# Designs tried in a protein design run: designed miniproteins, single chains, continued (4). Part 8

Each design is a single chain, and the fold is of that chain. pLDDT is the mean over its residues in the fold that is shown.

## One batch from the design tools (miniprotein)

Design m12261
Fold by ESMFold2-Fast:
Structure m12261 (fold): chain A 55 residues (1-55)
Amino acid sequence: RTEELVERAAALLREQGASDEEVERVSRWIRAFGEGRPLSPEEFAAVVAVARALS
């Protein structure tokens, strides 16, 4: 689910030293993707990179 992915992504990013601002930004992009909202190519690439890191 989208929220489960957000929680796992946030934990991974914080472990890698990401800022709270960066975590909130990426979480917003993951939720937008899960809702079928349009993402820029840059935002989409970030979501894909996080999803790959969690697989």
Scores: mean pLDDT 79

Design m12262
Fold by ESMFold2-Fast:
Structure m12262 (fold): chain A 61 residues (1-61)
Amino acid sequence: SLPDEKEILESLVLMSIALIEKNVKDLTPEQRKLLEKAREALERGDVETAYELVKQAISLL
């Protein structure tokens, strides 16, 4: 069976955080704070908020 939309979104958020952390050498304090908040949102199951926070971090790249 295919994963539901929430599971797909969670995987995309996790992958995005990992790719940013591995490939961006000089993350700003603002970018780090957004990624940390995104991880915290994922830990509480708030995938929508995590996705929004990751989009904000990407917009600063």
Scores: mean pLDDT 80

Design m12264
Fold by ESMFold2-Fast:
Structure m12264 (fold): chain A 61 residues (1-61)
Amino acid sequence: MLSSEEAARVAGAAIRLVGLALDGASAEELREEMERLAASLSNPLAQEEVRRMGERILREL
């Protein structure tokens, strides 16, 4: 189970990735930022959620 703080950080990561995509960031840049954001989280479930959301954003580009 994610804490409220961890859930907020995951949401913030998604917002950042969408913002970068809208600014024309490459798929490589988005993957690098996704991994950086995931690595900043201590909870493996939160890390998995960031990666899952990042993959979804990359797929929709």
Scores: mean pLDDT 79

Design m12265
Fold by ESMFold2-Fast:
Structure m12265 (fold): chain A 82 residues (1-82)
Amino acid sequence: MEAEFEAALKAQEEALKLFIEALGEVDEELAKKAEELAKKLIEAARAGDLEKAEEYAEELEKLLEENPEKVKKAVEILRKKA
């Protein structure tokens, strides 16, 4: 169970890394903020602090929702590289 949970977290971490890399090609400042929140989210989840993980996930979601055009460009970059 715990090892499978860690594998799921690792998969999510890799997905976030790819997205943040694409976002960095659009806006380096936004990518840096997203990377910091993603790191805190994964660290909180690994520590079992699901409440903090949820808070960081909500902050990350708000950050991305405030920049919909940049997120759209990042997703297009990610899709072209896939």
Scores: mean pLDDT 79

Design m12266
Fold by ESMFold2-Fast:
Structure m12266 (fold): chain A 63 residues (1-63)
Amino acid sequence: MEDDVLLVAAMLHFVAAQVARWLPSETQAQADDALQNARDLIEELKARGVDVSLAEKRLKEAE
């Protein structure tokens, strides 16, 4: 359950990064920060033994 919350948070960061790509350069910096937060969450989930293969795929697509 806790891992589901972290996965949802990571996915929300992907969506925020995708939306920010069409906005001004200042929001692009926020998108980069959101992607870094998503990477950190995925790494934490992976360390807990959670299957993050789908999240890793989405992270790669968002980059």
Scores: mean pLDDT 69

Design m12267
Fold by ESMFold2-Fast:
Structure m12267 (fold): chain A 57 residues (1-57)
Amino acid sequence: SMSDEVQAALEAFDYGKSKGLPSAKRAEGAMIAVKAVREGQSAEEAAALAKEYLDKL
């Protein structure tokens, strides 16, 4: 749902912020989370996937 997309995106973005990543990379994490929710993952699963991506940066 759109609510799940927003929750996952915000969690991914805030995680990137907590790691000191630049805004562009925080936005990339949020976009990955939104895509994962649209592909059928839960907000929690999508946020975890995005955080895993951001951990590699």
Scores: mean pLDDT 86

Design m12268
Fold by ESMFold2-Fast:
Structure m12268 (fold): chain A 89 residues (1-89)
Amino acid sequence: NYEKAKELLKEAKEILKETKEFLKKSGKENPEKKKLYQQGADGMEKAIKDVEELEKYISKLDPEKALELAKKALEQAKRLAEGLKKEAE
């Protein structure tokens, strides 16, 4: 289902954007770790661009493959956010 795949990609993109914003704020508040947080934010930006690229091509894929790739993208976004959240502790 293309609609569900698009919803999952939107959720993945929101998680990545929220994590990027968190990292940018953390970098401003913690100058000693500023470069580490900036590298994390740059990584989130790249991941967001990858999701945006997939969004453009998802309707050209088989519906089952589209849904599978969208689920994978969401799980990757969640893992990245979780890992960076632990690093920020």
Scores: mean pLDDT 82

Design m12269
Fold by ESMFold2-Fast:
Structure m12269 (fold): chain A 82 residues (1-82)
Amino acid sequence: GDELDALIEELQKALEEGDAEKAADATLKLIELELKKKGISEDKINKILNKAKDAAKKALEEGKSAQEAAQTLVDVFFEEIL
């Protein structure tokens, strides 16, 4: 498969295994790919990814589930592109 298919498989596996750290990592990579697809500048992508990483770290420190950690990152993505 292409890069997108591989990342979706990684995210699904992390969610099935309840691995919040892996779910967050796969979701961050999916966000980066989508931002690149939208033609967003590398500097802006790095700022969005750093904000998303900070949000993921807080979710993991709070003991959030794999699903909740992934959702936190998706929420940051939508806040930055809307």
Scores: mean pLDDT 83

Design m12270
Fold by ESMFold2-Fast:
Structure m12270 (fold): chain A 118 residues (1-118)
Amino acid sequence: KAKEYLKLGEEYLKKGDVDKAIEYYEKAIALDPKNAQAWYNLGQAYLIKGDYDKAIEYYEKALELAGKDNVGVLANLGQAYLEKGDYDAAIDYATRALSLDPNNELARLILDRALRGK
């Protein structure tokens, strides 16, 4: 059931219905609060919505559950901080992601943009 809600949230996000995606991710989390993927997806939905503080909160929860060395979560935390204008935090998270995966294109882009103050 939690996996079904996660799938429905992913489908609505692909259709651009961010609010409906959030509703289904919240339902998935209510059934399985230790599902790191559901917290990560909720963070991505809020990032798309432009609510960077909530995106950061939910990515931090995903990182806690998935393990602090999750490259994808670290890169997306860097993106959320970059969009918020916190360049120092963006550099820190992008650098941490690149230390684990030097080929991570998102982390490289975030680091380049944060260092240039773009």
Scores: mean pLDDT 87

Design m12271
Fold by ESMFold2-Fast:
Structure m12271 (fold): chain A 64 residues (1-64)
Amino acid sequence: SDALTREAERLYQQGVEAFQQGDYDTAIRLFTQAAELARQAGDDELAALAERNRQRARQAQQQQ
């Protein structure tokens, strides 16, 4: 639905901001939520993007 897609996009953008601030715990959580909502909306491209950035955030967290 349009509402699910908009919420997934919003959470994704918040995750990017958290990642840029070095808040990897928050980024991982937000990307996880964005990917889940994107999948429910049928937006496979956004879901894949969010999953990829979640993995990047996990790697950054492990290197601290």
Scores: mean pLDDT 89

Design m12272
Fold by ESMFold2-Fast:
Structure m12272 (fold): chain A 111 residues (1-111)
Amino acid sequence: RAAEVEALLARIKELAGELAKVALEHAPAEKNKLVVVVSPASPVREAAIAAAREVAEEYGLKLVVLEQPELRPGAVGVGIGGEGAEPAREAHPDLFEELARLSTELGAVAA
């Protein structure tokens, strides 16, 4: 499972970076943010936040961490927020769907 978690985090980081590039084409860095939604009980909470922080630092984006205790214990989601997010979703819905899929898979294998 550790190897699976590591591979999923690497792919999530890669896709979050691609989405950050697209969002930056539509709005400046200060109008974009990287968002992590996580259960406080998630065993990958720290790792997911660390991976998102690396992407945020690389692209000069604000990192927002939303801890939601009502989510199932394994739950984690990574995405782009702010003014560039909606235009990026319209331009590349496939990247948003894949990032959501990988985030769901990470939460499942980590549970």
Scores: mean pLDDT 78

Design m12273
Fold by ESMFold2-Fast:
Structure m12273 (fold): chain A 67 residues (1-67)
Amino acid sequence: MARLKTLHAVGQAFHDALESGDLEAALEAARKAYDDVIASITDPNEKAEAQAAGDAFLAALERELAG
């Protein structure tokens, strides 16, 4: 399940980095986890699904940080 794998990886990286108290670093860690997961997916359909889910999640995090 590419969508759940992407959301789990991004969410976990954000949570782990957030324990440092640095929201910018947490968002950067989430973006890196997203890139790593997308790079690991070889099936085009699963990659597209994972990208859609990850992009939506990252956009929501960026919106929270922006206001």
Scores: mean pLDDT 76

Design m12274
Fold by ESMFold2-Fast:
Structure m12274 (fold): chain A 75 residues (1-75)
Amino acid sequence: NKEEAEKLLEEAEKALKEGNYEEAIRLAQRAHDLGKDDNKLRAQALGIIALAYLAQGKDEEADEYFKKANELYKK
C-alpha cells in the first residue's frame, strides 16, 4: 500500500530528526518493504536508513545503504 509506505517514510524522517535512529531504521525498512515496485520510494527509505547509520558512526552500514539507494534511483 503506497499510502501506508508514504506515512511510514514521514514517521521515519521524524524519528531521524529527533535522534531516534533505531526507530527511524525500523520504520524506513517497513516503508521499503511495502514500496515493492516504487523504486523512488524504496530509494528514499534506504536513504533514511543510511543517514541513521551515519549519524550513529556506523560508516560501513551507511555506505552500503547509500549504494543501494543510488542503484534504485538509476532505474
Scores: mean pLDDT 84

Design m12275
Fold by ESMFold2-Fast:
Structure m12275 (fold): chain A 68 residues (1-68)
Amino acid sequence: GEKRLLGLKVLELVKPHLTSEQLARLRAALRAALDLSREEFKEHVLATLKELGVPEEVIKKVEELLNS
């Protein structure tokens, strides 16, 4: 439940900065991370965004969301 909703919010925040192919990769990474702890989910999400070249400003916004 909660991690899936967080994943959707992350997708909404980063969507304007990624191609359709990059968004598909992020969706797959978020789905794979659903079985992880909240802390591991956060680490995996932030690492994936950095790998995809998401702007630092957007990554900081995602980090703030995941820490709330």
Scores: mean pLDDT 82

Design m12276
Fold by ESMFold2-Fast:
Structure m12276 (fold): chain A 76 residues (1-76)
Amino acid sequence: SAALEEAKRALDEAVALERAARAAGDREAALAAGIGAGLAGIALGVGKIAGDPEFAAKLAKEALEKGKAEMEEARA
């Protein structure tokens, strides 16, 4: 489904951000992105179990955006 693909894209982006921050030695940014990725993964899992892919997409995108905001805060 398109919504599950959106949720997966948000998860994949958060994972990529965590990996990049970790490779750069930016521990605080890596932690923030890692939390975002974990929450996006939970959202995808919950959406699959509950049969609500739109809810999964919404929560996964929110988790990614919050992870990005915390990464910027960590670097400030």
Scores: mean pLDDT 83

Design m12277
Fold by ESMFold2-Fast:
Structure m12277 (fold): chain A 55 residues (1-55)
Amino acid sequence: TLDRAREAARQAVQQALDDGDSPEEALRRGWRAAVRAGASPDDAQRLAEQAVREL
């Protein structure tokens, strides 16, 4: 579900930022996590962008 992908993106973005990654690197990590969780590439992009904005 999109909720699972959103959670995966948020966790990956949070981890990336904690690791000292840039927002751009965090976005890429969030995108990969959302795709892995079953989101389409377009949905994964939106979810990763939202996660970066919220964190």
Scores: mean pLDDT 84

Design m12278
Fold by ESMFold2-Fast:
Structure m12278 (fold): chain A 63 residues (1-63)
Amino acid sequence: AVSEAIAEAARLGLTPGEARVLRLWVKSGGKATDEEIAKELGISKPTAKRLRDRALARVAAHH
């Protein structure tokens, strides 16, 4: 479930916004653009990029 994925991501220090961005990116097989993620979540493209970069950096640091 989405809530389970968000709870697990929070243990890695991800915010709910970062978790949602990461989930959409993973669902696309890494093919979703920052613009597409921004439109899906109703946020700006720079915000989507920042959230994705932070989420990926934290996941990489905790692997």
Scores: mean pLDDT 72

Design m12279
Fold by ESMFold2-Fast:
Structure m12279 (fold): chain A 95 residues (1-95)
Amino acid sequence: MEKKKEAEKYLKKGEELAKEGKYEEAIEYYKKAIEIDPEYAEAWANLGEVLEKQGKLDEALEAYQKALEIDPRNWRAIDGIARVAIPRAVDRALG
């Protein structure tokens, strides 16, 4: 699929930037990938990971949920939701 190949180029650039700790720039590239292919579950999951690293947990959870809506087998999104949702629930339970 041609759209997916273009989106993949932006995804890879975003991953490189995220590895360098350039999270804000990585987010811009992941958003470009999503603009080209909104059904690109991997782009949504990677967006969630970077948002999580910035402490934007609500936005990260939303991105992970979109990834799972597109691909219910996306392990990155499943793992991300567990990391974001479970700690928040435990913090509320412990006071």
Scores: mean pLDDT 79

Design m12280
Fold by ESMFold2-Fast:
Structure m12280 (fold): chain A 74 residues (1-74)
Amino acid sequence: MAIARLKLDENHVLELIFAESEEDAKEYVKKRKILSSSVNSIDDLKNGSTVVYEEEEDGEFKGKKVTAILFLLD
């Protein structure tokens, strides 16, 4: 799995998730503090799905809103 991040403003980040499998993407997303999603359940995540979460990991993006877009490589 590869992650690319682009800072949009002081409080918002765009994240691109390049996952080798749908299950890898779901495992990554389910560990996040989800605020909203384009799907009703993590089990419904697919290529092109979007998830908005709050970054909880220490670093420059902690506490920021992240809009993540899934790209499945398989």
Scores: mean pLDDT 80

Design m12281
Fold by ESMFold2-Fast:
Structure m12281 (fold): chain A 64 residues (1-64)
Amino acid sequence: MLAEVVVETATELRVIGYRIDGEIAGKPEEGERKAEEEREEAEKNWEKRKEEVEKERKKLLEEL
């Protein structure tokens, strides 16, 4: 819910940042490619994080 919105917003911000950084560095193509890669990784990381959080919660409850 809120966490998803925050993560999505942060990812969009980083994507824009990479594009601008690439423009300033004189390598816009590289910045664009990095920005696109970041978006795809963010989606994969979100799915992975969901599983990690679930696993960690289970482990903590078991150890308690």
Scores: mean pLDDT 69

Design m12282
Fold by ESMFold2-Fast:
Structure m12282 (fold): chain A 76 residues (1-76)
Amino acid sequence: MLDDPASEEDIEALKREFEELIREAEALGDAELAERARRLLERVEELAKKGEMTEVDAAMYMIEAAVLRLELERLR
């Protein structure tokens, strides 16, 4: 369970969410939040390339994406 591989669907959903967060943060002028999202996307991409992304990793990155989403909503 802790070391079960993340599904391709979960990995793609994470990449799309971070890409959207970057786009929205840039549109709102929040360069810091955009940079935070880029760093998280880069880590997700690296783990996916290595085949090392676990379900736990996917869940943790999804929580981090949700936190950034809440910060973006606060800027609106």
Scores: mean pLDDT 82

Design m12283
Fold by ESMFold2-Fast:
Structure m12283 (fold): chain A 65 residues (1-65)
Amino acid sequence: SALDRAAALLQRYMGLSPERARATAETLASLDPAGQETAVGMAQKDGGMSPEEAAALRDALLAAA
């Protein structure tokens, strides 16, 4: 699912456990699109995600919402 893809990206790039990645993905997917963009931008800046990986996270969160 889209939520599983978002959780996998968060686990890979932020070093979260599977349970924490899932909970974080659910929280981020519950935000409006502007809130999702802000969260992805912060993850990119602080987590060192490439623009391509940030776009993949953005697309997964939007699809999961």
Scores: mean pLDDT 79

Design m12284
Fold by ESMFold2-Fast:
Formats: C-alpha cells, structure tokens, sequence
Structure m12284 (fold): chain A 69 residues (1-69)
C-alpha cells in the first residue's frame, strides 16, 4: 500500500510521514515533476542528508515497484 511505502521512506530518510505520503501519491498518479519538487524541498529542509534528489526519487520508485504499485 502507499501508506507502507510512505512509512518505509519516512523511516529511512527522516522525511515526515505526511510529506513522504504526498511524494508517493504523486508518483502513483504519474506526476514525476511534482514528486521531484517535493523531494528537492525535503532535501533543502535537511531531510535525507547525503542523498541527491535523483537517488531519493529512484529509491521511492524502487520501493513502489517492490510493493507491486
């Protein structure tokens, strides 16, 4: 489910659950540009230290695929 993927992303990156859920929901509806924008905002806020926007986006997409989404 989207909620399980959002929980995983929140745990691994420190991104607040509500923000992680919004990123997941944007990706599920095919809004990759919207998802990337929120990821860049999260990184600017200091979440997921040491990760690039590309690495985080790829990680979320991989998690969605692993959960059959």
Amino acid sequence: SAELVAQLISKETGIPYELALRIVELLLRGDFEGARRLIEEALKAGYAPGMSAEELLEGVVAALKAFGL
Scores: mean pLDDT 86

Design m12285
Fold by ESMFold2-Fast:
Structure m12285 (fold): chain A 80 residues (1-80)
Amino acid sequence: MHFEKGEEALKEEKFEEAIRHFEKAIEENPKNAKAHNNRAVAHIKLGKFEEAIEHAEKALAINPNNVAAKAALAGAKNLL
């Protein structure tokens, strides 16, 4: 439920609210690579690139073939 609320908040550009929902989704399932990736994307949108890198790396640690997480990591590093 929190993951879906986070995705909706992200779609509505409510990035701080999205982060809170993804953090709760991660508390419920720490291996949810999509929640880690979407939290990284929300941090990129807020200009928090160092935090975005940390969260994208956590997503890749869970699923190394996550193309979205690789893209988020590259994007955040390029904007630093």
Scores: mean pLDDT 83

Design m12286
Fold by ESMFold2-Fast:
Structure m12286 (fold): chain A 55 residues (1-55)
Amino acid sequence: MSREQVLRATEQLVAWAKKTLGLSEEQAKEVMEVAEKTGDLSAAMEKLGELLKEA
């Protein structure tokens, strides 16, 4: 995936998690920061999974 595709996919994933799972704005920002720094969708998904397991 290109960096732009990773950021777009992460934005969609975060929007879904905020709507469906009650992900906070701060948690959403953390997931987006991982995607921005790494350019890796897998890293962003791993961060989201950790936040959801700790909730």
Scores: mean pLDDT 78

Design m12287
Fold by ESMFold2-Fast:
Structure m12287 (fold): chain A 82 residues (1-82)
Amino acid sequence: SLHKGKVYLGQGQLLYEEGDYEGAIKYFEKAIKYSEDNPRLKGVALLNLSKAYEKLGDYEKAEKYREKAIELWGREEFERYL
């Protein structure tokens, strides 16, 4: 549901700010699961998931999720919200 997607996104962002990137990833993955019907929310969760993987040094996964956000939003919209 949209509400659950927003709650999980917020929890992931809080953990990311605290430096718990592994915990943030778990909540961003949950946010993606509950945002299938909301491309904006799903794209934000995908971007944050990419950033969390980059912080962990997993550049391959970071790029994978960044490309998924670009595919979902289109490159011009992605760059506007980056």
Scores: mean pLDDT 84

Design m12288
Fold by ESMFold2-Fast:
Structure m12288 (fold): chain A 74 residues (1-74)
Amino acid sequence: GVEEMREEAVEIMAEKGYNRELARKVLDLYLAGKSVTEIAEELGLSVETARRYVQAYLDALTEISKRRFAEALK
């Protein structure tokens, strides 16, 4: 489900060196419709740090899509 995809994305981010707890917080705010600037303000991060976490999440979604496509080819 959506919750499984969320946790899979957080684990992919953690594999790339991102903090899991921070990734979950950024993801929750981003999925709630918060902008990168609003996420940075709420979590006490720089805008650049918040942007990196959001980009890492989007990259993780791309990776999940690639993994699902590869699995479908087996």
Scores: mean pLDDT 81

Design m12289
Fold by ESMFold2-Fast:
Structure m12289 (fold): chain A 56 residues (1-56)
Amino acid sequence: LSEEEIREYAIKAGEVGLQLGMSLRQTAQLFIRESGVELSLEEAEKLVREGMEEVK
């Protein structure tokens, strides 16, 4: 996945997480599973937080 594709996955996961009232950690886990990227939970949480800001 490109950096742009990873960002798109993070935005999509963030949108789903906000819609369903998921925690940041749960949303980060969803992002990792959907994208298949090898990231730490801390890095995934950062990307998801950024993605959530894009949705707002």
Scores: mean pLDDT 80

Design m12290
Fold by ESMFold2-Fast:
Structure m12290 (fold): chain A 55 residues (1-55)
Amino acid sequence: MEEERKRLREIARGWLETLSDEELDKVIAYLKQSDSPGAKELREIAEEVKKEREK
């Protein structure tokens, strides 16, 4: 995997993990409206973070 892409994913994941469940849901909804490849990837990471928070 390319280091640049891995770094961006790690930064995005770290940021998403700082959000509340409500904020994370809003971000997912916002990203769902975008057709860009980056938004799609970020949405997938956000959905993973949300699922992982189910304790």
Scores: mean pLDDT 75

Design m12291
Fold by ESMFold2-Fast:
Structure m12291 (fold): chain A 104 residues (1-104)
Amino acid sequence: MIVLTESGGGSFAEGSTVTLTNTASEAVNDIAWYKQKAGEEKELIIYDGSTLAKGVSSRFSGSGSGTSATLTLSNLVKEDTATYFSAAYQDGKVIFGEGVEVTV
């Protein structure tokens, strides 16, 4: 089973840019990123490493492949306060990382 580990979380000022990173235990071609607010469902933000999900703000961008991927949040707003998860698809299943918290 793939193990995903996120880093780069913390507390940030409005208008800041934040880069979250994922490290995978084995190479993955298709990394997705999800956003989850407390008490809510996980919302898809990025799929296929860099493709923005429908209706998601263009302030979000993704890059990377193999064992390392990044999610960049530009011009942070308070609505960006959430836990962010990387996800990989393996054997028809979605594998989530532990998540990293971002507070604005």
Scores: mean pLDDT 83

Design m12292
Fold by ESMFold2-Fast:
Structure m12292 (fold): chain A 67 residues (1-67)
Amino acid sequence: VSEKELEAGVFEVAVAVYLSVALRTEDPEVIEEAIEKIERIRKEAEEKGLEEAAKYAEEALEEVRKH
């Protein structure tokens, strides 16, 4: 496994965790924090060329915003 593949996997897991937290809570502070974390991961993934991880983060943000 390359360092890039490991990094992408870590980002995807982190996005999944924050997405799960945001979808399971009605606390606006917790939702806002989760969105901020996912947005940071998306930006960092884009900067590092982790296209699939960035796309997953973007999809997660849209899901949280619709929920």
Scores: mean pLDDT 80

Design m12293
Fold by ESMFold2-Fast:
Structure m12293 (fold): chain A 58 residues (1-58)
Amino acid sequence: SEKLKQKLQLIGEILRLIGEQIDVQLDTSLTQEQRDALIAQLNQQIKALMDQLASLDQ
């Protein structure tokens, strides 16, 4: 179904952003403050996509 396709696309994007968070956590060139700031930004993007995913069930 179209809804299932949209859900899978959103899930794929969420997983991609989670992968970026892991990369940031492992980046030894960054300070802890820089890592925390980048992770906070990625969390905000993930939340927006999760909210979109939830809206497909309403």
Scores: mean pLDDT 87

Design m12294
Fold by ESMFold2-Fast:
Structure m12294 (fold): chain A 63 residues (1-63)
Amino acid sequence: EAVDYFKKKVDEIIKETKSPLAKERLKTAADLYIRRYPDISKEEADKFVEQLKLEAKSIEKLD
């Protein structure tokens, strides 16, 4: 299931993220994305995961 795959990948990013603010933003963004696009493909999930990684790094630089 692509949604379960996406959730697992997001959890991995959150575990690697050091900033509490970045962790919270990642959780919120992932939850909202799943709610709006429950039928995402694995390819789309991978692209969104990569985007979330970039956002997390951007937030960490602000901290």
Scores: mean pLDDT 76

Design m12295
Fold by ESMFold2-Fast:
Order: sequence, then C-alpha cells, then structure tokens
Structure m12295 (fold): chain A 65 residues (1-65)
Amino acid sequence: GPAEREKAIALLMERGGLSREQAEGAVEALGSDNPAVRGAAIRELREAGLSEEEVEEVLRLVKRA
C-alpha cells in the first residue's frame, strides 16, 4: 500500500543517496512485471552502494506497495 511505497522511497533516499524523483523511478522499475526492467533496477541499486540485504528489504516493501 501507500505506506510501504513511502518506506521504500525513504530507504532508497537514505541508503542509496537517491533524490525523491530517482527513488520513485526505482520503485516503479522494481514493481515492473518485466524481469529485465527489475533486474536493471536491482543492478543500479547495488552500484549505488546498497547491500544485498538492503535491496531485499526494498523489494519486500515494493511487493506490498
């Protein structure tokens, strides 16, 4: 729901150093039904410095958003 979406955005901004606009784009990409789009977004988050555990936390929040 909206609360889970806002938590995902906050985590991406705090831990990934993303702007709100970048974090919103990442949430949309991670929520995509296209595995190539999701995979690219995951790689970009890892390159931005998120750990595997942080990426998994964001993915769990996006699934509930």
Scores: mean pLDDT 85

Design m12296
Fold by ESMFold2-Fast:
Structure m12296 (fold): chain A 65 residues (1-65)
Amino acid sequence: AVDEVAERVSKSLGVPLELAREAARLIAEGHSVEETADRLSEKFGVPRELARMVAERARRLLEAL
């Protein structure tokens, strides 16, 4: 589930697979979109707005499974 969501997020948003996988993992573990965005922005050095979009996309895909 997490790896499938990560691949879909990576392809749909054009972001690195590692970034998408970390987002999917954190959301699947019960972290909020905002907490996930903060951690992704810090860890990968990406803008918070991009990190939030990645986290929100991962959340929607995990809810659809």
Scores: mean pLDDT 84

Design m12297
Fold by ESMFold2-Fast:
Structure m12297 (fold): chain A 112 residues (1-112)
Amino acid sequence: SAREEANKLVNEGEAYLLRGDYEKAIKLYEEAIAIYPSAQGYNNLGQAYLAAGDYEKAIAYFEKAIALDPNYVEAWLNLAAAYYKAGDKKKAKEYLDKAFEVVKKRSEELRK
């Protein structure tokens, strides 16, 4: 399936990201998103751009991830980190607080 093909590219991209080969990781994640767009896929691409120091692109992709899945806590945390590294501490705090709100809602849903 398209999802399985995209997952192979994501796994390969993760290996390159861990090695610090950010350009190769980005290319593989972009290929994965072209085949199968997903919140996790956009979050992965955002993380690769963040590691590469491209904070504007990192922010844009984390925003795409959140647009597809507003409950994606990791994407909210990554967006906060991207704004912090870009020097926007106010937005970093706002998105960190939003991440905690999402966690709190999920925790409340798991409690009887």
Scores: mean pLDDT 89

